# Designed miniproteins, single chains, part 45

Each design is a single chain, and the fold is of that chain. pLDDT is the mean over its residues in the fold that is shown.

## One batch from the design tools (miniprotein)

Design m1543
Fold by ESMFold2-Fast:
Structure m1543 (fold): chain A 90 residues (1-90)
Amino acid sequence: SAELAEIARELKELAEELKKLPESKDVTKAIGYSLRLIGLAFDLELLGAPEELVEAVREVAKAVLTSDDEKLMERAIKLAEEALALAKAA
């Protein structure tokens, strides 16, 4: 669907932005990205996307907000990439 394709595009853009975040350690950007991920997860849920995809996006949003070290940020990036792969399959 056009709506799922748009969300997949936004998730891909966010994943690329999140890959740069650990180097900058920019808390303001982290908060912004987390809020965008929460919004996209909500939209996916409303569109009836697979629960696994919605949960993966929410986990990334939580990890970004709670990140105080590089390992947690790397985990957030990996989950965002997995969410993009699931969105492409849907």
Scores: mean pLDDT 71

Design m1544
Fold by ESMFold2-Fast:
Structure m1544 (fold): chain A 90 residues (1-90)
Amino acid sequence: MPLERIIKAVDITIERIKKEKDTEKARQMALSTFDSVIQALKALNSDPELIEQVEELRDKIGKAKTIEEIIAHMEKLKELLERQLKKEEE
């Protein structure tokens, strides 16, 4: 599955979270997206260091107290995935 589609799914989830008013619902959406991304990266035999960094961001989502913190960690996930895509296109 192309990494670009995963990045687009993350971006769509970020936009949905920006419109959400319930922090716990936003957290559940983010955690579900992180779980899907981790599963996809493992299926693609991605760099173990990248997978570990994504799992660390998932833990931070579980501890986040505000929607703004959840968005920040989701944007960091997108940045990590975009860097991986650039390496695969080189």
Scores: mean pLDDT 83

Design m1545
Fold by ESMFold2-Fast:
Structure m1545 (fold): chain A 78 residues (1-78)
Amino acid sequence: MGRDPALVTVRAKDKEAAEKAKEALSKVEGVTAAWLSGPTTVNALAEDVEAARKAAEAASKVEGVESVEVRTPADFPP
C-alpha cells in the first residue's frame, strides 16, 4: 500500500504567492503535507510520483510561481 513519498518544491516571486501555492498543494489528492520552507519557497510531501505530478501542475497554475521541482527516491540509482 505505502509508496515512497515524493517531494515537490515550489519557488514563488513573493510571500503571498508562496502562501497561495501552499494552499493549492494542500488541495491535491495524495499530498500529505505542504509547508513554507522559506519566505518564497514551499515544500509539499506527496504519497507517490503521481500525486507529486498533480501537485506540480496545481502549483504551476498559481500566479507568481516561478519554478516547480519534483524529487523522488527513484532518481537515485542503487
Scores: mean pLDDT 77

Design m1546
Fold by ESMFold2-Fast:
Structure m1546 (fold): chain A 58 residues (1-58)
Amino acid sequence: MKPKDICPFKGFTEDELPEDKREEYIAHFLEVIECFSNEEVRKKLKKQFLEDFKALYP
């Protein structure tokens, strides 16, 4: 299973990720992605992030 620290929206519902935490998770997740030296991993994580974000907040 993919850990929450890598994909903050996986395994979360809107109730589990309230608005005040949403911005914090988004900012942290983007910083974590940029820490990865592998461009393929960063691209994959950004794509997954956008898909999960749109699925959770349509």
Scores: mean pLDDT 60

Design m1547
Fold by ESMFold2-Fast:
Structure m1547 (fold): chain A 94 residues (1-94)
Amino acid sequence: SEDEKAVEKAIKGLIEAADRYIKLLQENKKRFPEKKEEYDKLIKRVESIRTEAENILNDTSLSVEEKKAKIQELSNRLGDVMDEAEKLRLEAEK
C-alpha cells in the first residue's frame, strides 16, 4: 500500500539522518577534544536509534501502524540528541 511505502521511506530517511548526525558528532568531537566523552555518549545514542530503526524496518511481525508509532518515538529521540549536541557545541565554543 501507499502507507507501507511511506513508512519504509520514513524509516530509511531516519537511518540516513542518523548516519549524517553520527558524522557531524564525530567532527564536533575532533573539534572539541575536551568534550570527547560527552560526544562519545551522544554518538552511541544515535547508533542505538539507527540500530532500532533497522530492526523496525526488517520486522515482518509489526503492522504499519506499529511501525509508524515506533519510528515517531525514534524520530523524537533523535531530535532530543541533536538538541543536546547543539547545546554542547555552543558551550564548547565559549
Scores: mean pLDDT 89

Design m1548
Fold by ESMFold2-Fast:
Structure m1548 (fold): chain A 93 residues (1-93)
Amino acid sequence: APKTFKERVDALKKAIVEKNTEEIRKNLLHIYWYANMQVNASSSVEAKKLFQKAIKAIVADDYNTAIDYLTKAVEAAEKDPSLQVLGDGKIPD
């Protein structure tokens, strides 16, 4: 079944604590792609900067920092009124 962004973030946090590399990879990929789509659809410079910080954290295998920046990037993108008009059902609950 499809997972929401929040469910994938929660699953990734659990996988990190459990050191489950396969589940970290799967959930990180899903939240990364979702955040990338939202940030690219947004005109928010702040969202784009936060997303770049998330990429650097992912490359450094700092998954807790990556989650924080990916979440903040999505939140910053969602503050753009144009994304809310165009993002039919694509914004996390």
Scores: mean pLDDT 77

Design m1549
Fold by ESMFold2-Fast:
Structure m1549 (fold): chain A 63 residues (1-63)
Amino acid sequence: SWLERLRALAARATGEARLLLRVAYHELSTLEDPEEKRQALLNVAKRLTGELREEVLALAETI
């Protein structure tokens, strides 16, 4: 699932990116609307760089 992939990305990340992804995972678990989940992931991606940004953008496309 996309949620399992997000957890895996958080485990691979370090520093601020890891914290951001873990907070996003927790918050996204409370959202029900797919559009809200997609927008939340897009907002997280804006604050990331490189491969992590690309992976989070790819996750948003699966919702």
Scores: mean pLDDT 80

Design m1550
Fold by ESMFold2-Fast:
Structure m1550 (fold): chain A 120 residues (1-120)
Amino acid sequence: MEEKFLLAADAVAKALEELYKREKNEYFKEAAEKLKKLAEGAKEEASEEDVKEALRIIREEYEALKASGIFSDEDAIKIAALTAVARLLARRGASTEELHAAVQKVMKALGLPGKIERLY
């Protein structure tokens, strides 16, 4: 599980870096740096397919969270990044316990308050 988590974090970090290049929104850059730190120690780089999937998930979730009118740009980006990590791991066969552990690591790294119980 750990290597799958590191690869998912790397994919999401690269996706956030790409979004920062397009949008010039500093919150994408800040989230990317945090996910990059979580991906330290990965033996391999995330696949191009995982990066593209992370980009799709982040865009869809960010737009949905923004459309709700409840979340700031910073919070929407953080939640979208967290959701992308969780969904990539779920698609790679992570157990519920592994997903919960990964979600807690990402929440802590991004400074998200409280427990988000359902992102997958």
Scores: mean pLDDT 82

Design m1551
Fold by ESMFold2-Fast:
Parts: structure tokens; sequence; C-alpha cells
Structure m1551 (fold): chain A 80 residues (1-80)
């Protein structure tokens, strides 16, 4: 599928990445960006896509996604 990886690094992307790490810490989950979780932000659609990699369970990813939606107000989509 097409991914918004071509968008330049922005304050919104940094804020979302920081929020993911904060939520993971609150849930007791260790996140390794690009390994256990890959993060894509579509600012035009206010959507965040989380792609689950190795070392993370579906249940952990779902908890992070729900908390991220609550903190940011963006729609979060999880892909396994």
Amino acid sequence: GKVVRGYPYTDIKKKVEDAVLEVAKEEGVEVKPGVSLDIYVNEEKNTVTLVVGSGMTPEQADKIAKKLEEKTGYKVVVKY
C-alpha cells in the first residue's frame, strides 16, 4: 500500500513519536522504533499508522493505539 513516508519531518510527527513513547512507558511496554513499531503520520487526514514488528504482541499494540488516540485526537490504525 501507499505510505506517507515522503512527508518532511514536522513538529506534529515529533509530537506523535514522543506521545507513542510516553504511552508505551505508561503501559510498561518497551518500544524500539523501526523494530517493534514503525510510525507513519498523515497530517492531512489526522491519521497515524502503527506497523507492528518483532517483539510486540497485538494486545500491547492495541493498548498503545487506544491511548495514543485519547492523547492526540488523531485516528490510529494498527497493522500486523
Scores: mean pLDDT 72

Design m1552
Fold by ESMFold2-Fast:
Order: C-alpha cells, then sequence, then structure tokens
Structure m1552 (fold): chain A 65 residues (1-65)
C-alpha cells in the first residue's frame, strides 16, 4: 500500500503539470485519485493518466469532479 501510494502521488504530480488538480487519498484499503480541471480537454487527459495507473493496480480508484 505505501509503495502504491507513492506511485499514485507521482501520477498526481504529472496530472498537476498538465494544468489539472489532483489529490491522493486512501479509504477502505484502496488508493483514491481525485481529479478536477476547468478545461474539459485537460480533465479528460488527467483522467486518462490516472486510469492508466488503475489498470495496473486494481486497488486504485479514480474520481473526476
Amino acid sequence: MEELRKEAEKAAEEIRKIGAEAEVGEAMGRILIMVSAKDDDVKEEAVKKAKELAKKHPEVMVFAI
């Protein structure tokens, strides 16, 4: 879990670099990545990046706000 959280934090940093907001949380043994952006194209790209991590790690959940 701790190593997975570090990978999620790294993904969140990459998401922030493209102009989106990202927060990493943990609930019920799962890692949560919460993504938001004012621009729909940026939001779509950010969600895509977060979902790439979730495809590799089923314990990761992505929420778009």
Scores: mean pLDDT 79

Design m1553
Fold by ESMFold2-Fast:
Structure m1553 (fold): chain A 72 residues (1-72)
Amino acid sequence: AVKEEIELAASEAAEKVPGVLKAKATVDLEKGKVDVEILVDPSLSEEERKKVEEEARKAAEKAAAEKIAEAK
């Protein structure tokens, strides 16, 4: 339950970042780790994709941390 809520919140936060077409977050509760797979607009340059991925990852990590605090 908690894992799915965290993954959904993180995925949604990442998808709100401009240039992100789709995002999937995976939470490893044992390691306290959040990993996010991001599908970025393929028309972007390699450098632009990297920036979008970084922003999406930060958004996902923030959303996951907030959801963990709420689900306590």
Scores: mean pLDDT 78

Design m1554
Fold by ESMFold2-Fast:
Structure m1554 (fold): chain A 56 residues (1-56)
Amino acid sequence: GLDEEGVRAAGRALGLPEAQIDALIAALRDPNTRLSDLPALTGLPSTQIHELIVRT
């Protein structure tokens, strides 16, 4: 299951705006979302998204 608190904590540690963290959590909650879709949905580069996922 998605660790929303872990994702939020990791995003804050990386200095991401709350709006982008919220967008990432919303995208990760959608079972139809693919990892390749996350940069377009959040505005974050794929490398930053990978770093966040590895930390959670």
Scores: mean pLDDT 74

Design m1555
Fold by ESMFold2-Fast:
Parts: C-alpha cells; structure tokens; sequence
Structure m1555 (fold): chain A 64 residues (1-64)
C-alpha cells in the first residue's frame, strides 16, 4: 500500500529515539561526559518523539 504520513512520522520519531539512545550508550561505554546542555537537548528530542508516538497511538485507538 502507499506510504502514509502516519508511517513517515512514526519512522522519524523511532529513528530520533534510537539515534539519541545510541549516543547515550556510546558515551557510557567510552566513559565520555556529554555536556549538560547537549544531554538536555537529546533528552528533550527523545521526549518529543515519544509524545508523537503516543499521539499517533491515541488517534488509532480513539479516532476524532
């Protein structure tokens, strides 16, 4: 079937979560301290991406 906007948004959100979690995992493995401002931006991006996924799931369960 055609690629939907929902599918694109979901994939983009999942990629942000994965990429940022990999940055944290690599920093922990290599014992590198991420600057606080950078860490906060990465955590905010994960939170915003999770909020997009939660909203997409809510729309699927409770259509308007």
Amino acid sequence: GPVTLEHILREKALKIIKDNQEIFAKAKKDNIVIPKAVKEKLEKQIKQAQEILDELDRIGLNPP
Scores: mean pLDDT 83

Design m1556
Fold by ESMFold2-Fast:
Structure m1556 (fold): chain A 61 residues (1-61)
Amino acid sequence: SLEEAKRELSKRLREEFPDVTFTDAGILEALRANDYDVDKAYEDLTRGVRSLRRSGGSLNA
C-alpha cells in the first residue's frame, strides 16, 4: 500500500510538474504527514510549488 501510494503520488507530480524534482524522501514525508492520503499529500507538496511557478512560467517581459 505504501509503495503503491508513493508510486501514484510520484506519477501525479511528474505529470503536473515535469520540470520540478521531488525527492522520494519528500514524497514519503508528505504521505506520512497526511496519513498516507495521496490526494492530501499531493496538495501539500504542490501548494508551495504552484506559488513559485507563478513567477517561473512567464516569458521574460
Scores: mean pLDDT 72

Design m1557
Fold by ESMFold2-Fast:
Structure m1557 (fold): chain A 56 residues (1-56)
Amino acid sequence: DAMLKALQEAALEAAEATPGVISAEVEGERVTLTAQNEEALRAAQEAIARALADLA
């Protein structure tokens, strides 16, 4: 499933590139994030959304 793999990889890269993210994991359609604070968590969510939009 090349498309799902590409989406998972893009989401992980975006999350890991976000300052304040401690860890990121992807399982199927679910992304689990651990961040220093709510601002870092929100920034990671926005980065993931942008990365996924670039694939569309």
Scores: mean pLDDT 77

Design m1558
Fold by ESMFold2-Fast:
Structure m1558 (fold): chain A 72 residues (1-72)
Amino acid sequence: MSVTFHDVLAALSKYTGTESLGTFLRNELGLDDSWQALLLGELNRLAAALGRPPITLDDLPADVYARLREFL
């Protein structure tokens, strides 16, 4: 099954931070570990288009969530 970046953004709008992001996305969308590559790939593509440095999920999960909300 193919999950789009938009599906990830919609799921993240429901994320409260009470569990790990990977566990949350696996439960909501049935995603395996591939969700991290999909999410980071699209965030890095957008960062490059805006002339900004790449984003990592390990550094600031709350910042990643806040940035993704900007696309909704």
Scores: mean pLDDT 61

Design m1559
Fold by ESMFold2-Fast:
Structure m1559 (fold): chain A 64 residues (1-64)
Amino acid sequence: SLRERAEEVARALGLSLGTVLRQIARLAGLSPGTVSAAVRGERVSPETLERILRALDLLETLAA
């Protein structure tokens, strides 16, 4: 689900998935590796997940 949302943002903005994940990391104040792990379905803390979701919601708003 996170991956599909990130891929949709990438397509809407004409960016690579990697670029979108880096922007999520920047907005959330996280490492790109942490965001990539969460998108792959790896375990992250609830606080980290919330920060990723807030950043993704912002990017989806900008892509609309």
Scores: mean pLDDT 83

Design m1560
Fold by ESMFold2-Fast:
Structure m1560 (fold): chain A 85 residues (1-85)
Amino acid sequence: SSVEELLIDLSKFAAKQFLLYNNGDEEKALEEAEKWIEEHVRILQKQHGLSEEEAEELLRRAKEAARETIEKYKEEMTAKAQQIQ
């Protein structure tokens, strides 16, 4: 659904913000992103009536998207830091 795709996009955005806020600490950014995702999937389940299976699938997809986003942007941050020293 469009709501599920929106949550995945927001999860990517949140993951990047957590990485920036935590000064490039990938483990801390991932922990905070996963907590954010869990809270928001719970809200969507309650507000939009997602099934348990739909909520579990959304959690898996959103957490994977967050992890991939953190890895990608950490590499970009490291590359930029090396170029502007």
Scores: mean pLDDT 85

Design m1561
Fold by ESMFold2-Fast:
Structure m1561 (fold): chain A 55 residues (1-55)
Amino acid sequence: SPQDQIDQLLDDYGRRMTEAHREAVAQGWSDEQVLARWRALTDEFLARLAAVRAA
């Protein structure tokens, strides 16, 4: 169902954000690199969410 797809997207988004944060700390990313990565992940999530809602 669309709701199952949204739930999956939310779970994946949360997991990817957590993993990106862990990687940023481990690799000593700058604030600018962290912000750019968070922006990219958020934009991807929102685009996928919009696609599910449009179906």
Scores: mean pLDDT 86

Design m1562
Fold by ESMFold2-Fast:
Structure m1562 (fold): chain A 55 residues (1-55)
Amino acid sequence: QSEKQDLLRKATELEKEGSELAQRAAASPDDEMETLIKKLQEVQNKAKELREKAR
């Protein structure tokens, strides 16, 4: 139970980081937006992996 909860907590933190990156990307010029989108994809992929591990 604790292991699953730790994985879900980490996934939630990454999802929050993703939301912040998405907001910054929406407000950013094109050169910064591309970098933020790449980071967003990485944190989304990591959050998904952690959720799959928690299953």
Scores: mean pLDDT 80

Design m1563
Fold by ESMFold2-Fast:
Structure m1563 (fold): chain A 87 residues (1-87)
Amino acid sequence: SEEIKEKIEKLLEELKKVLEEEVSEETAKEIVEKVKEWAKLELEKGDEEEALKKLNEAIDLINEVKNEEKKLKAFGIIDEIEKLVEE
């Protein structure tokens, strides 16, 4: 669905903005790319093992964020993306 893809793109932009305040630009881009790859694999009903690997790699990097409020906000965005890809 084009609508679902547009919603995911907006959530990925929001995630990037949250992360850029807390981590390097390089790390923020890495996290966003991993979440994007996970979401794409889930939407395309691709390799579930590879999708989970990308998601777990993103989660591990987010867990290094020291600001608890920003960390929870980042996980909240990922949860919203998960709800969209499961529809």
Scores: mean pLDDT 86

Design m1564
Fold by ESMFold2-Fast:
Structure m1564 (fold): chain A 96 residues (1-96)
Amino acid sequence: SALEAAARAEGERLTAELRELAERLAATPDPEEQKKIVEEILELLRRQIELQVALAEARGELEMAERIRREGREELERLRENPEEFIEEVKELLAG
């Protein structure tokens, strides 16, 4: 469908931006700059969650949409509360 095609294009764009930010994060030694990049990554992850919710809603999968929204919010909050762990995970992903 047109919605699914548009969602795929947006998903690919978000994935490319996330990869660029992840590489920038891994190359950034300054803790204050790392925090700024983490907030940018979290915003892109929020947009990915909203995209998945919109797709589920468009398919009439309202219970799934609510689950994605709830679990996504909880995950974003966990990542925001543990930025140092998130930074190390990103660095390991790029190294391996």
Scores: mean pLDDT 82

Design m1565
Fold by ESMFold2-Fast:
Structure m1565 (fold): chain A 58 residues (1-58)
Amino acid sequence: SPPPVDAATLDDALRTLAARIAAGQEAELEQQLAGIEKVNPDVAAVMRELLARARALL
């Protein structure tokens, strides 16, 4: 079970990711996720889901 996350924190994270994607930092975010996946694939999966949701906001 994933740890509980405050709704305001999740919303802020999504908006921050969307802003970074809009600024052209998507490739950099994907590289960071690839690095995390090698250490903790479960955390990387959650982060990729957030990134996909952020893309949907654009």
Scores: mean pLDDT 76

Design m1566
Fold by ESMFold2-Fast:
Structure m1566 (fold): chain A 116 residues (1-116)
Amino acid sequence: SMAERLEKQRQRELEALRSAIEELEKELKEMLETGKPLVLPNGREVKLSKELLEKLLELLKRLKELLEKLEEEGGSMEELVEVGVVLGMIQLAFIYAPSEKSLEEIEKNIEEIEEK
């Protein structure tokens, strides 16, 4: 049925977002544990302070908890897209080193989704 196809698509999007969050969490945790920079495919090294790594991990944990809540409560495709946008913001902050303003914007976007 159409409803079954839409639910399968929603479940695929949920799983894709979960996998992307967990992969980034693993990379950030490895950087925290080893103190080594992440080497990107283009040879650029990403080195963040312990405090910034911990803040990014906190934001990812909140995003993961939000995704789990949306999975349990039947969150909309629009809400999943919003989670994907926030994940993209965290990824860009990770690659280009986050500013205080960029971290505040990420946190605000997570809070706005949590309040819906």
Scores: mean pLDDT 80

Design m1567
Fold by ESMFold2-Fast:
Structure m1567 (fold): chain A 64 residues (1-64)
Amino acid sequence: SMEEELRREMEKVVEEGIKNGDSLDEIMTRLQELGQEALARGLPLDVVQRILGEISLKAVELYE
């Protein structure tokens, strides 16, 4: 599904960002960009916000 695709792409952004030594802010910016692309593709706002929130929290926890 598009929801599963978005989740996978966002998880990949976090994984690659950590591997590359990117800042939390850089990772968060890329997650926001993926969220905007998903909205443009027709994913519902509540679905995008839920996934973005879940993945963003995971990213923050990894940098804490």
Scores: mean pLDDT 86

Design m1568
Fold by ESMFold2-Fast:
Structure m1568 (fold): chain A 71 residues (1-71)
Amino acid sequence: MEEEQERKRLLTAVTLYLLSEKLGVNNLSEESQKQMREALELAKKEDKELYEEAKRLAEETLKKYEEELLK
């Protein structure tokens, strides 16, 4: 159960970080941003499938957000 929770946290962190990078917004502290970057790096090395899923979710969310903003 703890392992499953850690995977969900990592997926969420990576997805949010990728979205923040694409949108050019960052309301997190420097320390929080560093932790998010570390989570992204870990995901790329340890779980490529999780990283690809997070990237897909981030791109899908970004596209939806851009469509709403560009109206």
Scores: mean pLDDT 70

Design m1569
Fold by ESMFold2-Fast:
Structure m1569 (fold): chain A 67 residues (1-67)
Amino acid sequence: APEVIEETIESEDPEKTIEELLAQLRAQGVQIHDVKVEELPDGSVKVTILVRKGSRLQLLVITIIPK
């Protein structure tokens, strides 16, 4: 089972924050297997990213709260 890493971020621009996060992961040589973006009814955005770092699978669950 992949390791689950949960993070909460506040952002003025959630869409740009997602783009920057994906760019940083790619720059670090992390393989992105899947990206799921869910807009929640409260206006927050939940981003679930399945990544491979070397031999390890990690599931990143990032909640972005708009300011």
Scores: mean pLDDT 82

Design m1570
Fold by ESMFold2-Fast:
Structure m1570 (fold): chain A 90 residues (1-90)
Amino acid sequence: MRERLLKFYEELEKEMLPKFKALAEEAKSWPREERLEKYIEILGEAAEKLFGKEIGERVREIYREAYENGMPVEEVEERLIELLEEYEKE
């Protein structure tokens, strides 16, 4: 279970990290809320590239909902596990 989440994060980091670093430099003057939304977009784009458009869209939705509702990390991880289980059934 946790091994699958770890692999997911590893693959996302490889895809996302260069884009995230570039954005962090450019976005130093941006409001925090705007920066978070762009980071969520980059994360979703990376997930879409690696796992397909549906997974990318769901990842964006999970992280936006987490930000809006103050969702604990554990709940975010649970939702990501559910998504990865759906991907495995394919």
Scores: mean pLDDT 70

Design m1571
Fold by ESMFold2-Fast:
Structure m1571 (fold): chain A 82 residues (1-82)
Amino acid sequence: MSADELAAEAREAYRDLERLYEEKRPSLSPEQAAQALGLVNSAWAYTYGAEQAAKVDEKKAAELMELARQYAEQARALIEAS
């Protein structure tokens, strides 16, 4: 998979996560909502970083994509457990 494909995958995963967060946010406790938002923001930051890195460094893009995936999974698990 190319760096562009990895970055696109991370972007799609982030958009799904953002939609899930907005959909579930009214049912979350304030503490859970704050924790989930922090993880969603981290996933977004690494997704953006991966897209920028994909233009210059495929290895760095893949590393940032993996971090984005890990934060997205943590956020999803927290949201779905609520």
Scores: mean pLDDT 79

Design m1572
Fold by ESMFold2-Fast:
Structure m1572 (fold): chain A 111 residues (1-111)
Amino acid sequence: LRERAEAALDALEAAASKALSPVEGRALRGVVRSILDSILKSGELDVARQSIDLIGRMAAKLDAGDMDGAIAEEQRFLDTVKPVMEHSMSDEEKAELRKRLQEIAAEAEAA
């Protein structure tokens, strides 16, 4: 799973760097990696597999220039990981991740 996770994160960073900027691509990878690391450590293998698939779908939509599709896949990812994040992440960590995602989304809309 970790090897598949890193491959999905690599694809996401590359696609986001192309669609937005290299800085935002790295930022998005960092945020999503933090979430995925928490899921992998929780032992929720089905959630981990589903999350990796959704990250790959998000990357594919970004690479295709489908921003609405990418946002929809991001929402599915967040909904999928919510129960694990609620159990394994502090309120401060959740607030920081939410802020980073909002900043990336706002920059994408402004560009």
Scores: mean pLDDT 75

Design m1573
Fold by ESMFold2-Fast:
Structure m1573 (fold): chain A 89 residues (1-89)
Amino acid sequence: KKELEERALEKIKEIGELLKTRGVWSNKSAEEIFKELMEKAKELKFDLKEVAERLEREAPEALAQGDPEEQRLVELQVELARLLAEIQE
């Protein structure tokens, strides 16, 4: 569990850095974002495994974009969703 949380925090941090480069960024730490995502999923009873599967199905279309930073952002979102799903189980 701790290793999965550490990996999720790394992905959140990378996403934050990419969004910051594009002029979009949150003043929240990766730890705060992680906590909010997990609390929101619990509150709304989201099946994070279903969310991860959906993002994986949509990823090929998004990755067809020519922007390498957008491609990396999609990859990180899929990886994060998988990690959050494993933590929820």
Scores: mean pLDDT 71

Design m1574
Fold by ESMFold2-Fast:
Structure m1574 (fold): chain A 92 residues (1-92)
Amino acid sequence: EQDIIAQVQAAIARARAAIAAGDLATAFDYIMQAMDFYSQISDRQAQGTLGDQIQAVMSDLLAAMTPAQRAAMWDRMYQAGYLTQTQYNYLR
């Protein structure tokens, strides 16, 4: 799982760089890549640590977005299957 963990970390780093550059669409795409790799991790300790890191970069992205951009992002996450109906309703 070290290779998958490294891929999640690399995607998070790219997402942070994109946020710093003001490229919020690219940042979101990297967060989606990080979540795809994250879903393949079976190690619970790594899931906890990387989950916190993904949540932190997502929070940074959300802080850079307008309310309309945030709503569109949650719509995309729900359509991609990353959010349950309950999570999607809570975030809206």
Scores: mean pLDDT 78

Design m1575
Fold by ESMFold2-Fast:
Structure m1575 (fold): chain A 84 residues (1-84)
Amino acid sequence: MEEAREELKAYLRELEKTFNPGDTEKIIEDIDRIDELMDKAGISPKEKYLMFKSMLTFFENLLVPEPVIDYLKKKVEEYKKKAA
């Protein structure tokens, strides 16, 4: 669990350095990879909801393409329902 959380943190740190807000395909792939790493780390649906909600706010501030925002909104709604 803790090692998987460190892997998630390392991935997020790398994304901060290499992030291109215009690359829709890469950002969606990165979101899917983060979702997989959250599952590997044993992160609960409630925690995933909060993390994706935070990620959505961050991406909205970066003016990323609309398909990325729509994809994150779907992830947020999915985990909100699973957390209820």
Scores: mean pLDDT 78

Design m1576
Fold by ESMFold2-Fast:
Structure m1576 (fold): chain A 78 residues (1-78)
Amino acid sequence: PSKEEVIKGLKEAIEKGDFEKAMRYFALLYEKYPDADISEYRKKLVEKFGKLAEGVIKAYDAGAKPTPEFVKLAEEEL
């Protein structure tokens, strides 16, 4: 999927309160578009889902990588 498709999917998942889908799209964005300005979406994820989203985001910021299976699920949903 394109960067714009991933961002659209992430935004819609956040708005719908779908934590699992939002985290998958966020992982895909990190993996395929590491230079993307995602600060707005990081803030929205933490505001919507609290400490669960904050923990995942901090792990990615520290250099953790999403599993290939997790990224593939996000790609198949778009």
Scores: mean pLDDT 77

Design m1577
Fold by ESMFold2-Fast:
Structure m1577 (fold): chain A 73 residues (1-73)
Amino acid sequence: SLEEALEELRREIRERRDEIVAEIEAAIASGDREELKKALLRVLAWTILAGAAGDEETVAELRRLEARIDEAL
């Protein structure tokens, strides 16, 4: 069911959130343009998934990271 699929997505997001944030933070710290571009695509994709899952806290954190990437590019 959609409800079961959304619960699974929420679990996956919770389990991977710290890893994703750390990867994006590393890209920002690197100052490497290609890593920043990859991080931007990744943050956008995860923001869509977190939004679909109803995880407003993760969406807010990812949007802050997106703004930091945009400033670094």
Scores: mean pLDDT 85

Design m1578
Fold by ESMFold2-Fast:
Structure m1578 (fold): chain A 94 residues (1-94)
Amino acid sequence: ELSVEEKAELLLETARKAVEFARAAVEKGLIPEELLRRMEEILRELERLYKEGKVTDEKIAELNKRLAEVVGEVMGRVAAKVGMEAMIALEKEI
């Protein structure tokens, strides 16, 4: 079973990758900047707690749930936008 430290490190890595993806999606006009800001706030809170030695399983669960909710919204918006543009491109060729 993963330690609290290992869970925190994995969540930090996941949050950093999520922020990087969201930043690229904002630059491409695929998602609103508000979603990136929400992800950056979660990352900052997790980094602060980790630096202060205040990470607990309860805090990991809370932040993980918040991150998963925002990631789901980001991925859903990106998938919908890409799918719509692909369908429009196909219809123009017919």
Scores: mean pLDDT 85

